# Designs tried in a protein design run: designed miniproteins, single chains, continued (5). Part 64

Each design is a single chain, and the fold is of that chain. pLDDT is the mean over its residues in the fold that is shown.

## One batch from the design tools (miniprotein)

Design m18209
Fold by ESMFold2-Fast:
Structure m18209 (fold): chain A 81 residues (1-81)
Amino acid sequence: SSEELLKQAEELAKEAEEAAKKGIEDPSVASESGQTALEAARKIEELAKKASEEDKEKLLEMARRVRQAHGDVLAFALKSS
């Protein structure tokens, strides 16, 4: 059901957000954290293809949020001192 897809997506998004936070706190794992966020976003986008029209938009919003978290980690890692 779409409800199960949303729940799975929320768990993936939460894991990606925690990974992004860890990457900001520890630059040595920023690359790994970024990969986790990208993989989560891709999986959520796949779930969106199986969802109803209304839930699809919500899933795509979650994927956007996860991609933004990756972008934040990348921006921080590339910041010149």
Scores: mean pLDDT 76

Design m18210
Fold by ESMFold2-Fast:
Structure m18210 (fold): chain A 83 residues (1-83)
Amino acid sequence: MEAAEKLRDPRVRRVLEAALRLIDEKGYATVDEIAEATGLSKEEVERHLRILVEAGVLQEVEPGRYRAASTEAIEQAYRALKA
């Protein structure tokens, strides 16, 4: 089912951009930091992060803390954001 279509959602993309920036800067991103960076609620950020985890882009390493699922996943995500 439409993982690619969900990645075209502007809010999902905004969460992804914030997460990738944080991961690039310090190796991980938290729900709280993404909420601050995007201006979205924590509940909305968690919902969008779940979509990104299901798509294989991110993984939850501990409650509320995320990193890239793989180096290839990071590269593909950056390409999708730049396209």
Scores: mean pLDDT 76

Design m18211
Fold by ESMFold2-Fast:
Structure m18211 (fold): chain A 100 residues (1-100)
Amino acid sequence: MSLEEKIDAVADKILEYFNKERTLEDYDELVEFVRKALGLTEEQARRIVNLMEEAYAEAKKKGLSDEEIKEIIRDVIRYFLEHPDQVTREKVKEIIEKKI
């Protein structure tokens, strides 16, 4: 599976998770999926999921569609993989603002 296919699969899984009622088990399963799919550490995977929760909430407040939210998730994951030490809450907000 290509890197882009992995990013797409992770974005779908993250969006699915946020669109449903969630348990602690669902969170841990999502973190493990992200970790394995992208070849990340558990800490990096948890950081991505936590940043995406904030991004999802902000994007929903701005009235973005699920398709637009998925694009934001993919863009943040891609940025994280290219610049793992530079992914901040502010950078995630910048990516969201480019979609409005």
Scores: mean pLDDT 79

Design m18212
Fold by ESMFold2-Fast:
Structure m18212 (fold): chain A 75 residues (1-75)
Amino acid sequence: MELSDLASEAASYIGQKVGEKLGTDDTVEIIRYLSDEEVLEELLEEAKKKFPELTDEEIEALREQIRGVADEVLG
């Protein structure tokens, strides 16, 4: 699924936040952390606060994209 430019920026922000929290730049570790639904929802709320122009549809697209990447990388 292609993300909008704004949703792509939000995805980058989420990845950076997780990397900082975990002290890692390992994409697999970041994706594994994001595979937790509760963690993902917390980070989506933070992204919405940072990018208030994000629509509910863009947030849903972000959620599905992250879940899809997590399933591909971890499954």
Scores: mean pLDDT 77

Design m18213
Fold by ESMFold2-Fast:
Structure m18213 (fold): chain A 93 residues (1-93)
Amino acid sequence: SSMKEKLEEEIDRGLALIIRGVIKLMLKNGKIDPEETAKLLLTMRRLDEEIAEEAIDLIVDYLGMSAEEQKALRETKDAKEIAELLEKQLKKK
């Protein structure tokens, strides 16, 4: 990889970490917006899949999601479907 490619990877990772921080703050305050969270998760997956999975783990733990619900959240690539999954879980809490 070129030095430019390495710099771009570091920037993308940094942005994903910032978004994970935003999600942590939303969870700490008990304020999850399903639509905004779905957009943030899809953005993180584009930037850094590993950090996106870490953010999903935080959401899963906070919402107490089952194995089946976790799988659906991790496998869906559509913002609307992610938002609907999150909204369904929030209604259970």
Scores: mean pLDDT 86

Design m18214
Fold by ESMFold2-Fast:
Structure m18214 (fold): chain A 65 residues (1-65)
Amino acid sequence: GMLTLTRELEAVASTEAAARALLDREIAQWGKDEGAVAVEVVEERVSERDGAAIVRRTVKLTIAG
């Protein structure tokens, strides 16, 4: 069967591009660590606080079992 794992991940950086790059790396590492066969970003939200960019993603991994 297949196992599904879902997490909400957040990155904060001086720019949206930097925050997205941080999340891209974190998602790639998490998928690798779990042995995921599929990675899906199901939602992305962007906000700002005190000049910092905050990017949140809901990420779903599929793992073969």
Scores: mean pLDDT 87

Design m18215
Fold by ESMFold2-Fast:
Structure m18215 (fold): chain A 90 residues (1-90)
Amino acid sequence: MRPLGPRAAELARLIEELAAAGHSEEEILERLWEHFRRHDPAAAALVEELMTRLGLSRARAVHAVLVGLALDLPREEVLAKVRAALERAK
C-alpha cells in the first residue's frame, strides 16, 4: 500500500474535517474548489479545463480532479479518462 502523496493527504484531511463539522458532500466539493484556487493552482486550472472543454459542472470537475490526485494521475490522463467516461454516457 503506497501512502498518499502530501497533496492527496492534505485534501483527505480537509475532507475529514468538513465531514466531521457536518458539511454536505456538495459543500465539501465547494470547499475543495476554494482550496484548489488558493493552494493548488494546477488543480484549479484542471477543474476549469474540465468545465470549459468537457462541459462538466464545477462539482463534477472538482470530484474528477480529487480522484486523479488520489490515484496520482497526470493532468492529461485525468482529461483522457473523463473524456472516455462522457463518451460512454452518451
Scores: mean pLDDT 76

Design m18216
Fold by ESMFold2-Fast:
Structure m18216 (fold): chain A 98 residues (1-98)
Amino acid sequence: SEARKIVEEAEKRYNDLLTKMEELVKEIQKIDPELGKKAQEIFDNTKKKMDELLEEARRLAEEGAPVEKVKQIADTMISIAEDGLKYLEELLKKAKEK
């Protein structure tokens, strides 16, 4: 029950972060096509890692793994997504300066 709630909350937060990252990629692409290409690569790599961790968290929750372990994977997933978002925000700043 608690493990499933953690996964559901992490998935919701992940989807919100994905939407923000997609918006940043589009904005960067509009300003600077070269930085936009790099932004797309960062987004694609971040999404791939997030999808893998989300599937692992879901699998562990289904198998009845300890809530703490599920939470650690969910927290790691969100941290990587937040790092990706910050990197994209820095690329947007660079795009606006050129």
Scores: mean pLDDT 86

Design m18217
Fold by ESMFold2-Fast:
Structure m18217 (fold): chain A 77 residues (1-77)
Amino acid sequence: SAADEIRARLREHLKEILETETDDEVIEAKALAVARELIRTTDDVLAAIAELLRLIGAIEEAKLQGKSVIEGLKKYV
């Protein structure tokens, strides 16, 4: 599905970010930038928006639990 393809592309970029970055603020900024770029470049805008909202939700849930952004993204990936 379009959602599965967008999620697979996002996961690949997130893995690369997590392998190269250690700062939570930098990781969050780069992850959100990738998700926004997927919205701009995809034909399935609604699926891309849904994945961005899911990513934001994972990050915010981790913050509310006192966890790192890295821990939130590991739950997403």
Scores: mean pLDDT 82

Design m18218
Fold by ESMFold2-Fast:
Structure m18218 (fold): chain A 88 residues (1-88)
Amino acid sequence: NKESLEKRRELAELLAQAAERLRRGDVEGALKLLREALEIAKENESLRVYVPFLTMLIEQVEAHRDDAKKLAAVADQLARTARSLLES
């Protein structure tokens, strides 16, 4: 299904962009992109499996806004997930 593939790519692109925003210290920009990614995951049954993961990462970013090391770890998780989505 082309629509499912498009939504998977859109999710991957948002996660990759959020990772880059976190690496640059743009926490608010990253959170905006992560909330958009969460909405896509909620609205698409094939991507719903990512909802708990994205919710957890949003909470981690909000809880650790000033912790560059923890934000870098979240960025790495987002980048790995984005790559996995594109390789599927």
Scores: mean pLDDT 87

Design m18219
Fold by ESMFold2-Fast:
Structure m18219 (fold): chain A 64 residues (1-64)
Amino acid sequence: MTVVQVKPLTPVQLAVARAQGVDVRSGAIYEVLEEVDENHVLVRNLETGEEALIGKSLLEVIEE
């Protein structure tokens, strides 16, 4: 299981993520479900169970 965490994000990065329809919080933890393309992964929030498509640049791998 690959676990990723939202990186500490600048206000600009948070605005970009929200424009992509993703409500990202710095430090939010997700499980990677699928690699959708070169720049995006489908993830599931480990606390809420919600799925989201998130850009790889916003994420850091914390567990494999």
Scores: mean pLDDT 73

Design m18220
Fold by ESMFold2-Fast:
Structure m18220 (fold): chain A 82 residues (1-82)
Amino acid sequence: LTPEEEAEVLLALADIYETIADLAFEKGNYDSAIEAYRKALELYRQALEIAKAIGNDDLVRLVEERIASTEARLRQAEAAKA
């Protein structure tokens, strides 16, 4: 895989974990949702490091937006548990 392809695969995997987290949240399984959102964030951060290393500013912005969105979802799951 090219570095761009590696970043795209990491984004796809992160999107899968985000979907798992959303489903867990809907079922009231907040601990599972929190763990899945955290895994998604880890994968997004790996994609961000690749994007920065290759100097792809468009990809950097896209990944940063995904991170911000997922962090907001994580905060909602944490608040729902409290």
Scores: mean pLDDT 88

Design m18221
Fold by ESMFold2-Fast:
Order: sequence, then structure tokens, then C-alpha cells
Structure m18221 (fold): chain A 107 residues (1-107)
Amino acid sequence: SNKEEAIKIIRETAEKILKIFEEALKNKESPETLKKKMQEVVDETVEKLKPLVSEETLEYIKGLLEATVGEIVALHADKSLSEEEKLKKAEEIIEDTLEAIENLLRS
């Protein structure tokens, strides 16, 4: 179904965002570079979802993904947090976003 395909795409997007963040931490990449790479994943995800969901649902998902990118970029810029703490918090943010989008798609 279109819902199951959309959920699969969102799960793949979550995995890609986490991997980009892990690589940014390991390679000491700037917050600007991290934001650019994650935004490219969001843009690709929106294009893939366009034929599978309504325009209203698509705009809502886009907003949630862009908010998630902003939160992860803020985490990466936070000098008070260790790399382990940043990774744990990013995993929690990504999981919360994934659950919110899956619940939206199943309703």
C-alpha cells in the first residue's frame, strides 16, 4: 500500500540522518555542513513521498523533518555535550520524529 511504502521511505530517511550525524561527529564536520547534508536527505524524502501521500500530509511531514534537522544541528553545535550524549539525544529525537510520522501515516 502507499502507506507502507511511505513508512519504509521514512524509516530509510531516519537511518540516513542518523548515519550523517554519526559521520559528522567522527569527522568533526561543521554544523553548516551537517545541516546541508541532512537537508539534502529531507529534500529527497519529500520528492519520494509526493506520489504516495496528500499534499497536506506531505507539508506536515516536511515540517517535522526540518524541525528534526534543526534540533540535531543545535545538538551538534552544543559545546557542553559529549559526543556520546549528542549521539544518544539525536537517536531519541529521530525515533520520536519517526513515531510521529508513522502514526500520522497510519491514521
Scores: mean pLDDT 90

Design m18222
Fold by ESMFold2-Fast:
Structure m18222 (fold): chain A 74 residues (1-74)
Amino acid sequence: MLADIERIRERLRTELKLNVTIENGVLLVENTEEELDPEQREGAIRIGAEAAKALLRHYGIEVTEEEIRERFGE
């Protein structure tokens, strides 16, 4: 949902100090991955996993945040 994407953007900006915009319903992180410290990267992964879980739940798919993080991780 667009409202959920907006909330994710605000969390990335306020909690992690990332420069994030929304264009055509897509979150764009204006900082490059190489410019992010490990704490910012981990925080972004955590927030992304929470958002993915919420979106999947909207489509009737139940997954844990841990399952999403495991799938994302190598």
Scores: mean pLDDT 62

Design m18223
Fold by ESMFold2-Fast:
Parts: structure tokens; C-alpha cells; sequence
Structure m18223 (fold): chain A 101 residues (1-101)
């Protein structure tokens, strides 16, 4: 159970990071002054934030369930937490940039 939660957390964290990077790419390619690009980037950033928050919750649950006898589940939970944190920061930056357009 803990390992499964960790794997889901990693997958959602990676998806959140991909969405945050897509938001930044839209702003970079079309420019921050394009209102359609800003709207698209904001939607992607909001989706990335939502996914990152779920990934963080799954990481926390996996850490609490795994205990010291499940090093694989603990490693997956830690990785999920790191990915969720990085994705949340990237998504927040993208959302802030899109909102300044």
C-alpha cells in the first residue's frame, strides 16, 4: 500500500512538473503579452498546482504508512515529495508570470 501510494505520488509529481514546464514554454514561445498564451499558461499552471498538492498528500501518506521496514516505499515517498515541491514552485512562478500579462 505504501509503495503504491509512493508510485502514484511520483507519477502525479512528474505530471505536475510537466504541466508547469508546459506553462512556462507557452509564455516563452508566444510572449507574456499575448492574452491567449497567458490564459493557456495560467490554466496549465493551475492544473500543475492541483496535481502537485495531490502528489504531496500521497507522499505524506506513504511516509506515514511505510515505516522504517519499507525502504523502497520510503524512497518513493521522498522522491514524490521532492517532485511535488519542485512542481509547486515552478507552477507558482508560471501562474505569477501569466497573471502579470
Amino acid sequence: VAAALGVLGVLLGLAALAAARAALRVLDEKGIDDPEAAKEAKALAEAALALARVAAKLADAAMKIAGPKDPVALALALLAGVLAGVAEIAAAVAKNLASKA
Scores: mean pLDDT 76

Design m18224
Fold by ESMFold2-Fast:
Structure m18224 (fold): chain A 85 residues (1-85)
Amino acid sequence: SLEKFIDSVVAYFKRLFEREYPPLRARLRAEGKTDAEIDAYLRKLFDESIDTLIDFLKKYFNLTDEQAEELKARMRAEFDRLLAA
């Protein structure tokens, strides 16, 4: 179902961020970036990625605007949780 597919996408991105975020953050810190600069950079990359994903899901899975906003909110909540850790 679409709902199970969306749950799988959210779970996949959560695992991807949990895996990739700490080493990327460590590398950017080693390059002299502040935590604020790193967080801003990662948020920008995340927002661009989620917008691309939403456009894909709207085009190929007929996602409604309401479903798209719910998915964006869920993804942003997971990202904010990872930034707070």
Scores: mean pLDDT 80

Design m18225
Fold by ESMFold2-Fast:
Structure m18225 (fold): chain A 64 residues (1-64)
Amino acid sequence: SLPLDAAVLLARSLGFSDEVIEKIRKAKSPQEALDILREEAEKRGDTRALKAVEQFEKVLPVLE
């Protein structure tokens, strides 16, 4: 789906590992993909990544 593909591209742009990207690809929904991204960003203390995820979440209702 477009939202999942966009989440994968966002994860790559933010420098997440291939393992994290694979988890996002296997997500059952765009919301699950965002939850994975947020969790991984929180684990590394990446405020920039957290803000990017928040902005992406605001756009999801338009992409669905």
Scores: mean pLDDT 78

Design m18226
Fold by ESMFold2-Fast:
Structure m18226 (fold): chain A 100 residues (1-100)
Amino acid sequence: SLEELLKAVDEVGKILGVSEEVIERAKKIVEKYKDDPELAIRLAAEVLALSVPLEEIDEAIERLKEYLKTTKNPATKKLAEATIEALEDIKAAFEAMKKL
């Protein structure tokens, strides 16, 4: 549901340590794309991931993986998994750029 996904954004954002402003932006994306939950999750995950400093990406991934061991909420699980994927993609892109 929309309410579960908005709560998931709050929970994932707090685990990442991103600002309340970033969390509110991710929530507005979820509300705008509420009729396409898969797109809403992907875009919110990307906004959250892009707000993590590069030096903190590995720690952020580990914190989300630990959180996934305890969460039973499907919306929170999907958002956390999408955020991990986005963080891994950002890291891979920067490593690829260094090798050029």
Scores: mean pLDDT 87

Design m18227
Fold by ESMFold2-Fast:
Structure m18227 (fold): chain A 103 residues (1-103)
Amino acid sequence: SVTVSATVSGSTATVTGTHTVANPEQVTWSVRKPGLFAEALTINGSTRAPGAPARFTSTTSGNTSTLTITGGTAEDSGDYFDTVVPAGSTRSDGGPAVSVTLA
């Protein structure tokens, strides 16, 4: 994404990424937690990655991709980012991350 922002309300976090291409072929949401490698949470727009908790969901529409954490806990705090693959491309484009803090 070109820009990434987050809104936290109670235990719910909404992370929004805006990308330069409309309707990308693939959008993967990932998190980097302190001291750990980055891990995938959702792939193919709305499919959860293997091993990702059920509290992570995502949607992609036009130039915008949104990751929602419902019932988040302190362990979900980290840097969230998306990786976009444009239609017809073999290259993944990464972007900035946004820090999310949950209690």
Scores: mean pLDDT 74

Design m18228
Fold by ESMFold2-Fast:
Structure m18228 (fold): chain A 90 residues (1-90)
Amino acid sequence: EPVARMLAILAPALAATPDVTEAEAEAALRAVVANAQQLLDNAQKLAGVSPDRQKALDLLRALMDKQGWSEAQKAAALALLEILYDAAQA
């Protein structure tokens, strides 16, 4: 489900990059989901409570701002992170 949602968001980019197959993108996204689930679990353990999704996304946005990420990069990353957060809670 989360991988399918991420693939739907990335579908226009995949169409523009014929050297990357949907299967390769799916495999990479599965690895990203697994890593993000571990990171969210670790954050919950450190906080002693489940982090609020909105607060987690706001914190990540602030960190991206400090690192000088472009608005397009931040928007794409936050959209993907929201899907990963939903996946980690399912």
Scores: mean pLDDT 62

Design m18229
Fold by ESMFold2-Fast:
Structure m18229 (fold): chain A 78 residues (1-78)
Amino acid sequence: MESELQREVYHRLLSLGIPPELAAHIAGEVGEGFRDGPEAAIEAARRTVDRLVAQGLLTPEQGQRALEAVREAVDRVT
């Protein structure tokens, strides 16, 4: 379910020390992407994380861990 996936991603990202505003943004993009399927959700997360890393809002290490958390959350609902 969209709201459950979005909430799961949000909490996993918070547990990684990602700021709430960035965690909410990534979780929202994952939820929107998931409407087009699990691959689209992961692609939306990748694009969003890559942009945040490029802007210096996340480190590359935080970005990689965020993408792993998104994949785990998507796998749980698929």
Scores: mean pLDDT 84

Design m18230
Fold by ESMFold2-Fast:
Structure m18230 (fold): chain A 88 residues (1-88)
Amino acid sequence: ATTTTITLDVKAGTFKTATFTVPANSTVTVSVSGNAKGTVSVYVNGKKVGTLKIGESLTFYSGSTDSVVTLKAAADEDGTFTVTVTIN
């Protein structure tokens, strides 16, 4: 398994994005921690697959091709999301 950590510092009323690629034929788990109050929306190849709060996770399968994952973090107060991505 490969694990990567992405830190998203968000100001109240704004959003931050991060984009990365996951390989084909992979089980991908996205987990959110940190101190921000808000959500991280997860998009795979431009399609929204879920919305996560701190302490939540989601898992998806990438399928037959490499996939582009976009995270969109929005917060009600200034804070940090720490997003952990595990690829199997």
Scores: mean pLDDT 87

Design m18231
Fold by ESMFold2-Fast:
Structure m18231 (fold): chain A 92 residues (1-92)
Amino acid sequence: NEEEIREAFRRAGFSDEEIEALEELAKANKPAQEVADLFEERGYEALAELARFYADTFNWKASEILELLNWMVLGKLDELNKLTDEIEKKLK
């Protein structure tokens, strides 16, 4: 549900303008570097570093960062971390 996700972002401290900017970057199929630039501009340094890491290491798109953030704001980060660890172990 799109509105439930937006409400979760608002609860996490994002403004409606920031949420709209993230959605527009994802819809336009922009690279994740543009999400990192947006977070840096807005003072979300840790999120900017996270987005930049996935952009530089895995060539992620803005839509992929937005999906990651959806998991974070819905409190599902632990499940995502487990999946990431499993993938990393298989690649080593």
Scores: mean pLDDT 74

Design m18232
Fold by ESMFold2-Fast:
Structure m18232 (fold): chain A 97 residues (1-97)
Amino acid sequence: SAEQEEARELVRELEERFPLFRNEPSPESLPDWYDLVENPISLSKIEADIESGKIRTLEELIERVEQMAENALHFFPPESVLAAEAEAVLEFVRERS
């Protein structure tokens, strides 16, 4: 559908603008991430969910991206680069509604 194409375009733009969110932290590098974050989300997983049809609408995509950013804000210190990038991600998607 046209909405699925818009979702693919948005996730591609997010991957280009916010490469730090492309993949989840390695379990070996950050084991506490998987202990503290019940539903780990990355742009790669969001892209896979669009391809499988699990995400069908732009609204569902935005909700998933917001959850991803909220996970980072929960885990990383507020002064960290990843926390600042998470806030930028939220601003970016909310502007695009």
Scores: mean pLDDT 77

Design m18233
Fold by ESMFold2-Fast:
Structure m18233 (fold): chain A 60 residues (1-60)
Amino acid sequence: MKKSAKDTIEKYKKQTDDQYAQTHDSVGYQQSMKNIKIVEEKLKKEDMTAEQVKKLLDQL
């Protein structure tokens, strides 16, 4: 269900934000945010599972 996939993206965004607060790695943060946006756009066009979203985000 798309709701589960969206929840996975939101959790990943929170984790990325928390990681940046601890490390201050702006380059890594920007790259992660760019990839999250790409995955969000794919989810809008394709019916993806939470597992597929997680795998794409992990391949950042």
Scores: mean pLDDT 75

Design m18234
Fold by ESMFold2-Fast:
Structure m18234 (fold): chain A 79 residues (1-79)
Amino acid sequence: DELEEKFRRMAKAILDWAKEEGRVEQLARALGVSPETARAILEYLAEKVPRSKEELKKIPGVTDEEADRILAELERLGL
């Protein structure tokens, strides 16, 4: 539940962060994925509040390492 609460906060922060121009490209660069994959990640998080790291890994193209990088990037944004 602590992790679920953290992901709810992250989802809201992602929505606010993603409103900025160029953020999809920034995320793609940070994760080493295509802008299309980064957009899919952001869309998933905006529509579905993930309950855990395992939920992030359900997104096509997201590996265990990429899920860790997503969490680290979100934490760098002040979560």
Scores: mean pLDDT 66

Design m18235
Fold by ESMFold2-Fast:
Structure m18235 (fold): chain A 101 residues (1-101)
Amino acid sequence: MPDEAKKGIELLARIAGDYEPLNTDEDLRRAAENISENEREALQLTNALIAAIKAGTLTPEALSEIMAQIRSLVNPEAYDILLEYISRETGVSVSTLESHL
């Protein structure tokens, strides 16, 4: 599997609370079945947020609204995982993301 595709599936599994290794097609099917629509929507919003940050088109109001929406869709542990993901993809620190909210 391409490393990027595996990382995406592992991230979705983590926000769904599935921390088991994803090494086979059966593991991938299991993880996909356990991921809720809310968790999928949260990841889609997170990816859109990352794209907006990279494009420099994000307003403080839009950042606050998107982050609040993500927070409403997932539990606090999954929210922290998504904050770390945004930080890694954009180079913006987690502390900076939290301080501008």
Scores: mean pLDDT 68

Design m18236
Fold by ESMFold2-Fast:
Structure m18236 (fold): chain A 68 residues (1-68)
Amino acid sequence: MAKLIAHSDGTAEVIADEDGTLILPDGTKIEVKGSVILPIEDALLSKLVKKDGTVIELQTAEKVSLVK
């Protein structure tokens, strides 16, 4: 499964349980090896494709935010 951690600087960290490919809303592909950091707006609109072909929509992933 994928986990999304929101940071206070406007970025998000996408953590995958295994290596995969992240597809951004503009069609850009980023190889994920454990985790990747990108702007939160791009992260929420992206899809993670695992090596087995499983697709995870990051907008539905578990979210962890920095709490005061």
Scores: mean pLDDT 71

Design m18237
Fold by ESMFold2-Fast:
Structure m18237 (fold): chain A 76 residues (1-76)
Amino acid sequence: MWQEYLEKGKELLEEATRAALAGDIEKALELLRQADEYFKQAIQAAPTDEEKQAILKAGVEGGQRVAEAIAQALAA
């Protein structure tokens, strides 16, 4: 179900944030790529535009958190 893809995507974004904060930028970027694949699958499988928009919002917010964590690690 599309919810399983969304949950997996969110898990990978959390892992990417942790990897970035630990200074493992290469791992953070790889996890971010994997998360993107799951979010794409969730969007394609979602039956309504409202659900697709909610998934997009979750992906954007999660991706922004990862980007901020990477920026913080690189600035340190």
Scores: mean pLDDT 85

Design m18238
Fold by ESMFold2-Fast:
Structure m18238 (fold): chain A 81 residues (1-81)
Amino acid sequence: MSIEEIGEQAAKAVEEATGVKVKSVRGFPHPHDPDRVIVTIELEEPLTPEQQQKAKEAILSLPGAVAVSVQEDTVTGVFRL
């Protein structure tokens, strides 16, 4: 699976789980682990605490997901390639 495909799946999962529209998606190789990719998803508006929890659960439910963090309007997932 490509970095772009992982990013699109992550964005779709977050949008479906939270109901908040995705503004941008960026995927890039992990600087210290070439078998991992980092995906950063920016949302059109800040997430509520309940939406943050749903976003975390949505990301961690995806194949290869190893970590997730959420900060206001930004969701960051780490995935295995």
Scores: mean pLDDT 82

Design m18239
Fold by ESMFold2-Fast:
Structure m18239 (fold): chain A 111 residues (1-111)
Amino acid sequence: SEEKLELARDAVGKLALSIAVLAGLDPKIGQEVRDALLAGDLEKARKLLEELRKLVEEADIDPEVKEHLLKALDYALKAVEALEAGDAEKALEYAEKAKEHLDKARELKEE
């Protein structure tokens, strides 16, 4: 259980950093999400992810890339909700869905 919780926290933190970079934002907000998750501060991680989502909505990037980054963030937020509930398996499932959307955004940006 604890090992899976740590894996889920790590996965969400890496997603936040990648999303910030891919949206053309300062990577600092992604690093702050990562740091909050490593510290077990899920409340702070959730608030920072909500702020990152607002920044992505306002970002001047390709609409299709933006759509996939917003979906990735919605799944990342669901993963944090699952972590807050102590449900590591559900958190990992949501993190995986978030990564699928992040990977699609990355593909679209490379075209």
Scores: mean pLDDT 89

Design m18240
Fold by ESMFold2-Fast:
Structure m18240 (fold): chain A 118 residues (1-118)
Amino acid sequence: SEKQKTIQEIIRETVKKIEDIIKENNLYWMLNLPDPLVYPNYSDIVPNPLSLGKIRERVEAGEITSLDELEAEVKQMFDNIKTFYPESSYNYKAANELEEQVNKLLEEAREKIEKALA
C-alpha cells in the first residue's frame, strides 16, 4: 500500500540517520557484532545479538515494517551493549549518550509518519 511505502521510506531514512550519528561520534564498533575472537563468550551474556548493520539488513529485507518494530530492535541493541559492558566503561557511557540522540530521531520519525498518514 502507499501508506506502507511511506512508512518503509521513513524507517529506511531513520536507520540512515542513526548510522550517520554513530559515524559522527566515531562509534563504528556499533555497526557490527563484537568479534568472536575478542569476545568468545558474548552469546552467553547476550542471547539476542544485534548491531545497527543487522537492523539495516532486516529493514532492507522487509522484516521490520513498522516504527514500533524498529524502536524495539534499536532498544534491544542498546540494552545488549549496556548488559555486556561495565557501567564504568567508555563503551557503556558512549552508548548511553548516543541512545538519547537516537531516541530523538525515533520520535521525529514517529511525528513524520503521523503527518504523512494524516
Scores: mean pLDDT 88

Design m18241
Fold by ESMFold2-Fast:
Structure m18241 (fold): chain A 70 residues (1-70)
Amino acid sequence: GAAAKAAGEKALKAAQDSADNALEAAKKRGVEATAEVEQTGPTKAKATVTADGRTMVGTYENGELVELEV
């Protein structure tokens, strides 16, 4: 329903904001980085950031970080 769509949009925004921030920080340090943001469920999104051979995965639900893997 509409509430689930709104929650999914909040999760995507949180994931995208985190990815954008990580990419900007990497660029300021002269580090090559890539980021991918994906909606993984109706209310969930995932941000994957790879920099300097390291990968971090953040999972977001309702606009909040619920899991971080490094």
Scores: mean pLDDT 81

Design m18242
Fold by ESMFold2-Fast:
Structure m18242 (fold): chain A 61 residues (1-61)
Amino acid sequence: MKPLIPSPVFPKSWGAREAAFLLAYGVLGLSQAEAARMAGLSPRTVSAHLRHLEEKNGIKL
């Protein structure tokens, strides 16, 4: 028997915050700083992670 996982703690990736940032930045047309704020990420963190996310696709925007 395997116990249930403690909650949404198991997804350690960007999941919901990544989606919220992309929504604010791409759909709502907010600046990176405003989109980061809405997603609950610091603008500094988002700049680094945005670059990493673009590189994950193999192409920079």
Scores: mean pLDDT 58

